# Ledger of designs, part 36: designed miniproteins, single chains

Each design is a single chain, and the fold is of that chain. pLDDT is the mean over its residues in the fold that is shown.

## One batch from the design tools (miniprotein)

Design m1237
Fold by ESMFold2-Fast:
Structure m1237 (fold): chain A 90 residues (1-90)
Amino acid sequence: SDWEELKKLVEEMIKEAEEAGDDALADALRVVFEQALKTEPSPASAARFLSRSMRVISRAYKEKGRDDTAKKAEEFAKRLEEFAKEMEKK
């Protein structure tokens, strides 16, 4: 299902963040994904919610001088936005 595809994408992003030592970003992904599952009606809308949340998180990390983590969060936002566009075309 598209929900399982989104879950796999989020789990891959969590693993990438953890392998980079960005445990706080990994935890943020878990929290915002759980929130998206509770509030969002579709995988596409959940992915958009996650993408927007990742951009907010990226800005917060830039403000703290953590540019590498901010860039990773921005890359995650782009992957989630592309996923949402693909799901809406189907």
Scores: mean pLDDT 86

Design m1238
Fold by ESMFold2-Fast:
Structure m1238 (fold): chain A 60 residues (1-60)
Amino acid sequence: MADELGQAAVNAAEGKEPKSEVEKQMQKTVDQARAAKAAGLSSAPGYGHSKAPPPPAPPE
C-alpha cells in the first residue's frame, strides 16, 4: 500500500502525468510543498507553525 503512494509522490515530483486519483492528489500536495520550499519555509524552523501569509514583495 505504501509503495503506490510513495511512487505517486515521486512521479508527481518528476512531473509525470497522473493516471489515477491518488496520483492527482499527490501532485497537488507536491505542488504545495514546492511552493513552500520556494518561499524558504523549509529553511526557517518554526516559520510554518504560524501558517502566516507570504511576506510582501520588496519594492521595485
Scores: mean pLDDT 61

Design m1239
Fold by ESMFold2-Fast:
Structure m1239 (fold): chain A 65 residues (1-65)
Amino acid sequence: SSVYEELRQRAYEAAVDWAKAKTLEERLAAGRRLAEVANEAIEKLGQQQGFELLTEASILRSELA
């Protein structure tokens, strides 16, 4: 689904910003964006695919550290 790909990309970008954040303020801002994408993913794709997307974003964030 193109919607899944778009939301995954947005989650990835937020996770990258979170991983690269040098201040607490930057990290919290990136975290809020990730939460917004997570909520939208659950609303548009359902809980199962939304949770899968959240898990993927978390893994990608860990790989960038």
Scores: mean pLDDT 79

Design m1240
Fold by ESMFold2-Fast:
Structure m1240 (fold): chain A 82 residues (1-82)
Amino acid sequence: DVEEIAANALAVLEGTIQTLLEQGKKNPELREKYLELAEQMRKDAEEVKKYYEKSKENPEESAKKMAEILAKAIQLKQQVES
């Protein structure tokens, strides 16, 4: 379900961006690194939106790309949250 994959990917990306910004505020040594990661995840969120729009014409490829972004976001979230 492309709608569900897109919604899940965006939720994880948005949540992880917030966590990165909060953790960067608590640890100044990591602030620059976490701002860079948040910027990359913002780009990933725009890519999810792009693939979701294209999913009407190519649902299989779009779902695969969005799922790859979701998996990467989940991995990073787990690493940051420990």
Scores: mean pLDDT 84

Design m1241
Fold by ESMFold2-Fast:
Structure m1241 (fold): chain A 66 residues (1-66)
Amino acid sequence: SAIDRVREKLKELGLSDEAIQAAIDAVREWLERLKGTLTPEQIDALIDEAVRRAKALDKVLEKKKQ
């Protein structure tokens, strides 16, 4: 599934559980809103966007943790 692919990629990148969960929640929301038959290209784009956002969030969280 798209959610499993996002989780795997983010874990391999060593991101925090908080960043991973935020990315998974975003993908779930996007899939629910789109209600449908996504093309493989659209699914890949959603995964890439989730990974990009998770990386940005992880950098912010790292700064806050000191």
Scores: mean pLDDT 74

Design m1242
Fold by ESMFold2-Fast:
Structure m1242 (fold): chain A 84 residues (1-84)
Amino acid sequence: NDEKAIEKIIKYLEEAREALEEGDVEKAKEYLNKALKASDELSDKKLQLRIDGAILAALGNIWMGDLEEAIETLEKLIEYLKEY
């Protein structure tokens, strides 16, 4: 059920965003990896690609030290998924 997978992904993305707000980069990476794992459960492969792309972009921003950009990327993805 993609709906349950999406709810799980949203939860992990919200945890990652909160971790980034507090500067806990390692916790944020842990939850982003959990979200990527959960996206593998999706039958909608176009949705999976969009989710994975946004998470990878956020991870790239974390690697560059651009935590504010990473937070914005995750907020945008969370909003999209809540409307899905």
Scores: mean pLDDT 89

Design m1243
Fold by ESMFold2-Fast:
Structure m1243 (fold): chain A 70 residues (1-70)
Amino acid sequence: SFEEKLQKIEELLRQAGVPQSTIDEIIELIKSGDFEGALQLLQDIYRRSPPEKHPLILQAFGVFGELTTS
């Protein structure tokens, strides 16, 4: 479901050490239908994150992609 995918994105980003305020911003963008804004912010997080966090963020990209494919 949509809510289950949002919760999964939140959990993955939290595990990656992304600040809660940034996670909340991404979730608000997704809920408002601003998928482009959410994607840009997620890409920015990826670029700024250390390499050891990249696998968790890439998993969040995967879940996000499932929300935007239809």
Scores: mean pLDDT 84

Design m1244
Fold by ESMFold2-Fast:
Order: C-alpha cells, then structure tokens, then sequence
Structure m1244 (fold): chain A 77 residues (1-77)
C-alpha cells in the first residue's frame, strides 16, 4: 500500500539516524518533533491514513520515551 510506505519511510529515516550516533534526550525529543511534523503533513496530504498516523505516532513516541527514560535514569545516579 502506498500510504503505508510513506509512514515506513519516515520510520526508516529515524532508524538510520539512531544507528549512526548515540542519541541524547534533547536530540530524541527534537527527532520526535520532526517526525511528528512529517507524519502530520503526510496525513494532511492524504499520503497516509488516520489509522496509520496514530499507529506510527504511538510507536515513535514509545521508542523516544524509552530512550529518554534510560538517559534520565543514568543522570539520576
């Protein structure tokens, strides 16, 4: 499906960036914001469905939240 491919491309861009460097909590938040914008634009353009938007947004938020949580736990100690 064409609409699903667009959302997958956004997720692939995230994965490539994460594999390249260790990401800080600030960089993780900035990445999430950028990817959320891309997903919203794709939704408004009709390139992805509302269901796909919600699914991929939740996946991105969860992954970024896990990165932030791990880094914050390191800083607490």
Amino acid sequence: SEKRKKAEEILEEKAVKEDTINITPEQARNLLSALEKKLEEALKAGEISEEEYKEYLEKLEKEIEEVIKLEEEKQKE
Scores: mean pLDDT 68

Design m1245
Fold by ESMFold2-Fast:
Structure m1245 (fold): chain A 95 residues (1-95)
Amino acid sequence: DMREDARAFLARLPESVARGLARARTAEERRRLQLLAAVLRLLAELLVEDPERAIEVAERLEKLLEEHWDAPVAELEAAVRELLAEEGLELPEIG
């Protein structure tokens, strides 16, 4: 059940993020990890509420990541925030 998997993921996310941050070597790597964690948290929360919408948003985010894979994290974050705003969603606090 995708919803049960999403809930389990959300419960483990803070610890996983903390471990990842401890391994990050640069401020950009830390911010990128925090951004990805916030996106994954949003998608998991959305998957619990509306699985079909979560899949649609995930597909749009995957395309955005492909288009911005060489971009600085600040540009990627701005693009993610804009996409989510168009969907009526807000990126969770990263810090």
Scores: mean pLDDT 77

Design m1246
Fold by ESMFold2-Fast:
Structure m1246 (fold): chain A 70 residues (1-70)
Amino acid sequence: FLDELIEKLVEELKARGYSEERIKNFETLARKIGEDLMEKGYSKEEIEKYLKEFFDRHVADDEAFRARFG
């Protein structure tokens, strides 16, 4: 589940022309977030929604993203 979701998001970043370094950083952070949410008992649907919103924020507002997760 988590691996498939992250793969899809990573492919979207590749399609948008993001660097390999930035893609790796996103993948690492998204995986940590997903695993943390799973440990806290969140549903697959909630995790998918959160990671999609996280992806959208990452693409739309890199400054806010870095302030929260950097």
Scores: mean pLDDT 74

Design m1247
Fold by ESMFold2-Fast:
Structure m1247 (fold): chain A 74 residues (1-74)
Amino acid sequence: EEGEKLVEDALYRLGVKAGGPENPSTEEERKEALELGRKQVAKMAGDSAYGAYLLAGFPEEEARRRGKEVEKAV
């Protein structure tokens, strides 16, 4: 699937850039890079949700809480 391949490639590249193994030589190293990429996407999703809730008029504390829940759900 086209979208699935693009998502995996993006996650892999994000993980490498976020401090994962630069030259993954094993399945384990590649998996580590993908997991770091997923964590980066989760953080970005949480930050985006926080901003969206603030723009929607939610109190800062509630927007922050909801952003953390989105990060945990991704």
Scores: mean pLDDT 76

Design m1248
Fold by ESMFold2-Fast:
Parts: structure tokens; C-alpha cells; sequence
Structure m1248 (fold): chain A 70 residues (1-70)
């Protein structure tokens, strides 16, 4: 849900982690939003099931990048 996407983005900002969009299965074209720690390990993820959620996830990635540089 959009709430889960926002919560994951907030978690990334609070811990100074990276937020990125990945294929949950590259062969199936399903997408997921993931958080990586400083060592590059995935520490959180949210599956993206709608186009609206994918657009919102991209917006949240941009917001996280901006907030980390601020």
C-alpha cells in the first residue's frame, strides 16, 4: 500500500539507508521497493502491485535522496 511505501521511505531516511526500485522477479516484470543498509544488505522491502504504487515509490525515492542531502 502507499502507507507501507511511505513507512519504508521514512525508515530509510531515519537510518541513513538507501531506497531503490528493483524487479521482485526480473523475468515476471514485478517491482518492489527496497531499503539497503551501509553494507548493501536488503533490510526492508515492499511489493508494488499497482501503477499508482510504482509512481508513488519513485516519488518517495526522490524525496529520500533530497532529505539525505539536506
Amino acid sequence: TKKDIRELADFAVENDYTLELLDSSPEEGKMKLVVRDKDGNVVGEVPLTTQEEMIFAQQQIAEVVRRRRG
Scores: mean pLDDT 76

Design m1249
Fold by ESMFold2-Fast:
Structure m1249 (fold): chain A 97 residues (1-97)
Amino acid sequence: DRALLLVGAAGELARIAKEKAKEEELKKRIEELAERVRALQRWLDENSTVEETEENRKLSEELLKEIEELKENKTAEEMLKKAEEYLREAERLLEEE
């Protein structure tokens, strides 16, 4: 499911953002997002599988490229915002099941 890939991307971005963050308030916000990602990832791991489709492969490649670009060129705050966007999209996809 596309949702599983998006949750994984959100978790990876949150991890990288936390490493870059200098402000304790920002670190706390990132950790709160990471807790939400872990809860949803656990649920998805028990209830979903990722099928090896061309669409899922393409999405995985695009997500990896986007994470790499964000890691090099963006602040922790911008990475947190993108991680929140991935998580929200995953939550939206689950509502449309």
Scores: mean pLDDT 78

Design m1250
Fold by ESMFold2-Fast:
Structure m1250 (fold): chain A 60 residues (1-60)
Amino acid sequence: MTIEELIRKAVLENPNASPEEIARMVFERMGASGSFRDSLLRGMSQELLDKILEIRKELE
C-alpha cells in the first residue's frame, strides 16, 4: 500500500479530521509511534500536508 493510498483511506474514513490528524494516522499505520512519528512529522510536515490537501480536492 502506497502513502497516497493510506492518505486516501484515512480521508475517506475521517472526513472531518484535520490534515495533521490524517498525517498522524498515516504514520501510525506505517508502524511509526511516539518520538519516531513526531520526527517524521517534523521532517515531512509541509510535503505531507500538501499531499493530503491534493487528495481531498480529488475526492471533493
Scores: mean pLDDT 71

Design m1251
Fold by ESMFold2-Fast:
Structure m1251 (fold): chain A 73 residues (1-73)
Amino acid sequence: MVRPLKETPEVLELLERIRAAAEELRREGVPEIEVEIIEGSAVMAAAVPVIFDDYELARELAEKAIREAREYL
């Protein structure tokens, strides 16, 4: 089983931001499978900084992953 991220306020806020970005992509008409891939990529990009308690970097890398993925749609 993949270990879940710890339930700190910072992690919950980060996950909420990623979910909000995914919902915005759905509103823009991006196919569900592509939204799922982009959301997963953002979570994976944030995972390593979160392990090191670098929540600012985690947010920046998640936002960068979403932005770069949008350029390939």
Scores: mean pLDDT 74

Design m1252
Fold by ESMFold2-Fast:
Structure m1252 (fold): chain A 90 residues (1-90)
Amino acid sequence: IDPMKLVQLGVLLVGLAVELALTHRLSEEEQRELARTVRQVLRLLEKGDFDGALAVLRDTLDRLVARGKISPADADRVLAEVRGAIDRVR
């Protein structure tokens, strides 16, 4: 993956994580989980593992939905935005 495209994906991922944390008033622990997930997703994207990156993101969003912290619609929106951004860079 092009380094500039990886930076752009990183900016998008951080922006989406911040939006979720602020909109849903996520706890400090939930914020740390999202930050860890963003780092893991970026490592997988750097290696060209696009499907693995999306699976990791989906798993974290599904856990937040299961805990009642975000809606299924919020999870679907975030996944769609990240999938679309990935498809533009592959």
Scores: mean pLDDT 86

Design m1253
Fold by ESMFold2-Fast:
Structure m1253 (fold): chain A 54 residues (1-54)
Amino acid sequence: IDEKELEAAMLMIQAGVYSVIGDKKTALQLHIEAHRLLGDEKGAAEYEAQLKKL
């Protein structure tokens, strides 16, 4: 298993926790980092767009 995939999964779990407690900005930032680690530029850009709307 790729270490980047594990790190991305951990970031997504953390993003979920921050989302549940209402810290939307931190949750979105963690999603952006996770998707960038996976090379998912489209996913990262979508979360960046959501962050800009906050």
Scores: mean pLDDT 82

Design m1254
Fold by ESMFold2-Fast:
Structure m1254 (fold): chain A 65 residues (1-65)
Amino acid sequence: SSAAKAALFAETTKQLFSLGAKSVRLEGDEIILEIDDDSVSKTAAAAIVGIALGFELGGSVKVID
């Protein structure tokens, strides 16, 4: 289901940006997130990471900043 995975990634990226993620990148099966912890609440940061971990291709997440 490559098309479904691509669509899910696009929607996931949109959600992550709406929650305050500064950048989202996909490197193979890993999602790389940039979050400004000084500008984003702890609850929002946790939600961003949780959504990224829930993505079917992203068993690994890296948070920058």
Scores: mean pLDDT 69

Design m1255
Fold by ESMFold2-Fast:
Structure m1255 (fold): chain A 85 residues (1-85)
Amino acid sequence: MSKEELEMEINVAMIRIMIGVMKVMLSHSENPEVKEKLEEAIKELERLLAQAEEAAAAGDLAEVEALLAKAQELFRKTMEEIEKL
């Protein structure tokens, strides 16, 4: 495995971890507004994950990094919105 391949695998794994965290939160939430926000965020993160997996398969580290950054921003915004509900 090259260093670039390892970095892409780690970045993709980080998106999977964010999805996993949100799914755990969804399973323990009783607030319908929180559930809706989590379901929408999970759907978008799964889309970003699919794009990141395609970019990683193509060897496009820059695109994987850009997709991880989008996923991190979405995760932070969703967590901030949920804390206000």
Scores: mean pLDDT 88

Design m1256
Fold by ESMFold2-Fast:
Structure m1256 (fold): chain A 93 residues (1-93)
Amino acid sequence: SEKVKKMEEIVEETEEKVQKLLEEEKLKDELAREAMLLMKKAVDYVKEGKLEKAREDLEEARKLAEELSKTHPEIGKILKEALEQLEEILEEA
């Protein structure tokens, strides 16, 4: 699916941006990694047609992004922007 491919590209680009910031700051932030894992899992659920589970995982990732915004605002911003794009694609799926 073209929509699934766009979602995968967003997740991959987001992971690269987050990983670069974590390396630059010498941070091993488990919350950022958990948020990325939830985004990847949500895309897999979309591939399986499990849209409700995908939405649940994106909601949990958003909570982690909001928590990260308190300590690492740039990472939180990148995650929130990616989540918004994924949610928009999911609504069109």
Scores: mean pLDDT 84

Design m1257
Fold by ESMFold2-Fast:
Structure m1257 (fold): chain A 94 residues (1-94)
Amino acid sequence: SVEEEELEIAKLAAEAFARFLKENGITAATLEELLAYAREHMSEEDVALMEPAIKAAFETYADEDGLLSKDQFLKYLEDNFSEEAVKVAKEILE
């Protein structure tokens, strides 16, 4: 279903973002760094599924230096995704 696909997109994007930040001891990431990380650690199919959401989040909320924080990423999800998808992403990002 559309709802199941939305949930999977939010989960994959949140997982990639949370892992990248945690493994590097940082609080914000650039699009280029995050996509490079995702391509090294996720399947081609999973990257293809979540990449549009990640790109859109950066396009909407990244600062002048191209950095996106967890709070800004969550804001993008809250504006564009279901309450259930946001809840799952929030648990992953904590």
Scores: mean pLDDT 85

Design m1258
Fold by ESMFold2-Fast:
Structure m1258 (fold): chain A 106 residues (1-106)
Amino acid sequence: GIEEARRLVDEAGRRADELSELALKYTDENPLIGLGVARELRAEVARESDRIRKLVQEYVEKTGTEEARKEGEEILARIDGLQTRVDNRVAEIEKKAEEKRKELEA
């Protein structure tokens, strides 16, 4: 239901922040290790995002109320924002890893 979807968004956000901090720490030490952590973060958030979107869609369709639609839109906006944040972080780490790879090949 919607309460489970809200809990999962909160948990996904907290987990994403923890793993993002870890990925940054490893990226400073070794960009290739940081890239591995960042890719795992992206995969985990993508999986949870898909699950949350399905729960929201089912709740909104089954309930059929204006209030349920607004609650669903709020949760979907939150998960879209989280996905964008994670994708941007992974792209930054991928760029740093590629720059390091090119330096090693020169």
Scores: mean pLDDT 81

Design m1259
Fold by ESMFold2-Fast:
Structure m1259 (fold): chain A 100 residues (1-100)
Amino acid sequence: MEELHEEALKRYEELPVRTREDAAEAVAEIYIELIKAGELSEFELKALYLMAKRALERGLAPEAARRVMEAILEKLKMTEEEVDLEKLLKEAEEEAEKLE
């Protein structure tokens, strides 16, 4: 596994991204699977939502970003419907600005 991991890291650094959309779609599918599988904590879901929102605002693969955001909102409704997500995201964004 270590040999494959080192080779993968080298390829990751050397391989050009085919298109921004193709890469973002592939990454989004991985995140959606993790979200649906329940492998992410509530804090990780909030962070991922903020990242997807920022990607959408920047025009980076907006369709992929929307799908990730939708999957997170659907997951949070099943676990924590009473939580004001917008307020929590504002707090997380303020902290992120202070921390870089």
Scores: mean pLDDT 62

Design m1260
Fold by ESMFold2-Fast:
Structure m1260 (fold): chain A 89 residues (1-89)
Amino acid sequence: AEEEARIKATKERIDAQAAEIGKIAAEGVRLELEKGEEAGKEYQKKVDQLLADTVAEAAKVGPELELYARVKGGTAASKGALAARKEYY
């Protein structure tokens, strides 16, 4: 069904965006810890924007995918940031 294909494509996009969010969050934390607060600001903006865009796009498909995007993206950002902090502490 067309709806199943759209849901699958949306979920795959959410998973890919969550991975990128986590990577950017980790890099932002590394730069913040290494070079100071200002160096991480652009990466923080990128994380916030990618998460917002991913959630908004998922919401167009349905509330379950919106929740999935919010949880998956938010968790990826938090885990990426925490992993990077552990590397420096």
Scores: mean pLDDT 82

Design m1261
Fold by ESMFold2-Fast:
Structure m1261 (fold): chain A 70 residues (1-70)
Amino acid sequence: SSALKQQIIDKIRELQKQGKISEKEAQAMIDALNAGDYAAVLKGIEELQKQGKISKEEAEELKSLVRQLM
């Protein structure tokens, strides 16, 4: 849904605002999300968690929302 997609974008932008991720990292995930490339979005979230930029809990919440679009 459009509302669910916007919620995911808002959460990604909040991570950027908090300085946890770069503008480039945020934009890459948002572009993939808008293209319907959910596999690329999930991979991006996993890489951020692996790099210690976001918590496991933040990663699982984002992945859960992305899976609802699939």
Scores: mean pLDDT 89

Design m1262
Fold by ESMFold2-Fast:
Structure m1262 (fold): chain A 85 residues (1-85)
Amino acid sequence: SLKEEIEAAKSILAKEIIQLRYALQKLIEDGDTSVKEALELVKKSEELIKKGAPAIEASIPLADALTILVKKGKLDKVIEERENI
């Protein structure tokens, strides 16, 4: 569950990435496939953290995901979905 994954996460960055992944997955389930590329990039950042990569390296796919969300005008929708979890 989201709660269990957040409790297991040891860094603020890891917690933020998990919450963002859940929000993006929910939007896709609700039919918004435009965020699919951003979700795959967020998953790459999560995997880098799980492998023990430095925060700066793990943040690169996340930064790319956020850039895509801004360009598509989807960032506000993702933030709203995250707040409703």
Scores: mean pLDDT 85

Design m1263
Fold by ESMFold2-Fast:
Structure m1263 (fold): chain A 62 residues (1-62)
Amino acid sequence: SMAEEQARKAQAQAAIDAQIADLEKRGWIKTDEEKAAFRETMQKTVDNGMKHVKEQKEKQKL
């Protein structure tokens, strides 16, 4: 359902936020530009992963 997909996207965003906060605390990410670049890269990875999982689930409905 759309609601479930939206919930998963929200959870993924929360996880990305937590990861960025942890990396900043460790001093691995220091600038707002680096944080934005990391967020963009992680978001693309999440989107690709979600698409792949959805395609695999569709195949199981054969």
Scores: mean pLDDT 77

Design m1264
Fold by ESMFold2-Fast:
Structure m1264 (fold): chain A 60 residues (1-60)
Amino acid sequence: GREEALEGAKDASKEEGDKGIAGKALIAYLEGDLKKYEELKSQMSEAGQAIVEHAVEELE
C-alpha cells in the first residue's frame, strides 16, 4: 500500500541519479506536495519520469 511505497521511496531517495530523484519525487507525491513532485520529475530523464509516473498510477 501507500506505506510500503513510502518506505521504498525513502530507500530509493538515498541512491544517486534518477533513482534518488524518483524516490524524492514519490515521497513528495505521497505527502501531497505536487509542486515539489513536478519539480523533481523535471530533473529526471524521460525514462526516469516514466518509471515514477507508473509508480504513481499503481498507488491510485
Scores: mean pLDDT 77

Design m1265
Fold by ESMFold2-Fast:
Structure m1265 (fold): chain A 61 residues (1-61)
Amino acid sequence: MENKAVLELRDFGRRYNFSDEDNIEALIATKYDLEQAKKWLVNKDVQKGVEDLKKAVDKVT
């Protein structure tokens, strides 16, 4: 049984290259609130980029 929120977020993720795994995690974190889940995905992607850069710098240092 497929939830409409899951399907809509999957379509959003496809447009902006978010994975199905990230979509599911966003829905769980936001209790299936589509608008909050979309914001959560964008914020997580930004945070991951910053974290990856920091890890690269720390690894060299």
Scores: mean pLDDT 69

Design m1266
Fold by ESMFold2-Fast:
Structure m1266 (fold): chain A 100 residues (1-100)
Amino acid sequence: SKEENAKIFSEISDLFLEMLQKMLEAAKTEEELKVVEEIKKIVEETAKKVEKLLDENASKEELAKVIREMLEKIEKAAENFPELLKLVKEMKKKVEEILK
């Protein structure tokens, strides 16, 4: 369970790094780059929170809640940027598949 949680959330972390890379490649304007920077900050702050929760032996449900709250925040940040929003929605689908 603890080892399985560490593996699951490591896989989710890798997916967020891939999403951020794709967002940087998709960003064409200074406004889009600022949104990517905001999303990166949210992802990095959430990664630190997840690391602490894993160390504290938090449940899969508690860890999943933190990831879902982050996804809601980044979706809101991307809401006016269709290409970035598309990447967030693809990420939400992948995360829910992993979190089953």
Scores: mean pLDDT 87

Design m1267
Fold by ESMFold2-Fast:
Structure m1267 (fold): chain A 62 residues (1-62)
Amino acid sequence: SVDDVNQQLQQRMDGIQRTKDIIRQYQQQGIISEDQANRTIDDLDSQTQTTRDLAQQQINDI
């Protein structure tokens, strides 16, 4: 169902967002560089886009 797809999307999005928040916290504390944080966030954004695209395809097939 659309609700099941949306639930899975939200769970994956929440996980990615939490990881981004941790990366930014490490950057603010000086544990990692801004460049390292930005590269990691960019990779996570790529994963987010793929996850959204897959969810949208599943919804369109319903």
Scores: mean pLDDT 80

Design m1268
Fold by ESMFold2-Fast:
Structure m1268 (fold): chain A 69 residues (1-69)
Amino acid sequence: AKSGKEEILKASGGAKRVTAEQAIEGLVAAGFSRATAELLVRAAQRRFPESGEVLTVDQLVEGAGLAGG
């Protein structure tokens, strides 16, 4: 199914909610090892426990320490 809408939403917002599994796969696709991706997702989950297994991209980046500041 051709749906260009999801790619536009991915480009437009760190507000999109993803599951932990989707976040791990996204990080692996970005060049991280599976072990590193799992550690980063666990770090984000520990920082945002109320989000359960569903994280926003912003929460993943911030909680995993990928947002250099």
Scores: mean pLDDT 64

Design m1269
Fold by ESMFold2-Fast:
Order: sequence, then C-alpha cells, then structure tokens
Structure m1269 (fold): chain A 91 residues (1-91)
Amino acid sequence: SWYKTSLSKYRDKSEEEFKKAAPEVYKEIEELDKKVEEFAEKIREMGDAPEEVLKIAKEILEVVKKAYDGEMTVEEALKKIKELLEKFKEL
C-alpha cells in the first residue's frame, strides 16, 4: 500500500514500538491506506480523469512524501489526507 510503503523507514526502525506506543494512530493509518487504495482504483477506472481529480491525487502523494521525509507529522498528514479525500467526494 502507498501509505505503509511511505512509512517503511519507520517500520525498519521501530514498527513494534510505534504500534505499541500509538495503537490508535497505527489503526488510523491502516484505515486511511484502504480509503486511498479505493480512491486510486476509482482514478484508474476513470481512464481520462478530470484535472481536479489528478490534482487531489498529486496532493495526497506530496503529503505522504512530506510525512515520510519528516517534514510533516503523521497526525498532520492523516488530517490532510482525510480533507483531500472529502474534497474528492464533493466532485
């Protein structure tokens, strides 16, 4: 999954410790990962997706990359991704 892959650096260092220290955050990551995979599948089904939909997809990818690089907290990234997915539903 895209989100779990983006967190691979953290997994290599402390996946068990992270899951034990923040089980609710870990669960939220898994739930968002599923929703983003569903969003990606919808984009693939569209073929020629509208520019606004592609813009949302690029913004999600950028948020994930910033979280992976430590430029954004996981909590901030989760909040931003949820907002972007809600924006997609309004289209």
Scores: mean pLDDT 67

Design m1270
Fold by ESMFold2-Fast:
Structure m1270 (fold): chain A 84 residues (1-84)
Amino acid sequence: MEEERKKRVEEAIKKSKENGALYKTQRALQDLLDAINKGLELYRKGLEDPSIREEGEAAYKRAQEVIDSLRKTLEDLRKKLEEL
């Protein structure tokens, strides 16, 4: 069942390859989400295990920095669109 969903998503991506930006964006977003999720998981584990709490907090901070960087990029783009 999950394999069928993955195949349908793959077919959709292949069909949209005329717009290479979509495929590139999906991969970049997936990498970002994976990094953020791992940071949050490590942070959550650190709340239960004091021995890795500092590592979890550092990972969470790095994830937040990535999010903040993306927010600034989106704000710059939105500002340019508002100038229209």
Scores: mean pLDDT 69

Design m1271
Fold by ESMFold2-Fast:
Structure m1271 (fold): chain A 95 residues (1-95)
Amino acid sequence: DPLKKYLELRKKAFEEILNEAKKEGDSETQQAAERAIKLYEEYIKTGDPELLKEADEVEQRLIELASKNPNLKKKYDELNRKLAEEVSRIVKEEQ
């Protein structure tokens, strides 16, 4: 299931952002990352499109918060690049 694999990769990326936020002592970024993880986890279980809408809003807030911390921004950029590479691989393997 390519969609489920993609959502699990997204969730893992937010878990890595959460860990970086904890190291940086950034409680706002930590809370945003935890919220995003919960929304993606619930969407994987329910398929409720309103949860994706909320996750998108939380992700926009997370991007704003990460942009204020160079270490978090770098981590976010690295995770987005890795996610794109993994998605490309999954699509190719599911052909």
Scores: mean pLDDT 79

Design m1272
Fold by ESMFold2-Fast:
Structure m1272 (fold): chain A 96 residues (1-96)
Amino acid sequence: DMETKKALLEMHIFGIILSIKEKYERTGKLPSEEEKEEIANDIAQLAINLKISLEDFEEVIKKILKWAESHYSEEIVRVIKEILELAKKKLEEMLA
């Protein structure tokens, strides 16, 4: 079921967001460029493994970003946007 697969991807991304928030609140540190790229690759690979289309992936990203903008600081939202944009780029490369 595609809805279940999209939900699994969404939950995985929320776990990442919570990890980023917790580390930032505890240490004042945001993910490095290298860490962002590793996270983006992991998200893209999960989307491939779940057989999520680029269109469905974009829908999941849009939903997550809208939620994040309502619940997190501007700094956290910016990092989430960067990671999800990188993940989309990686997914496009993997599907080509």
Scores: mean pLDDT 88

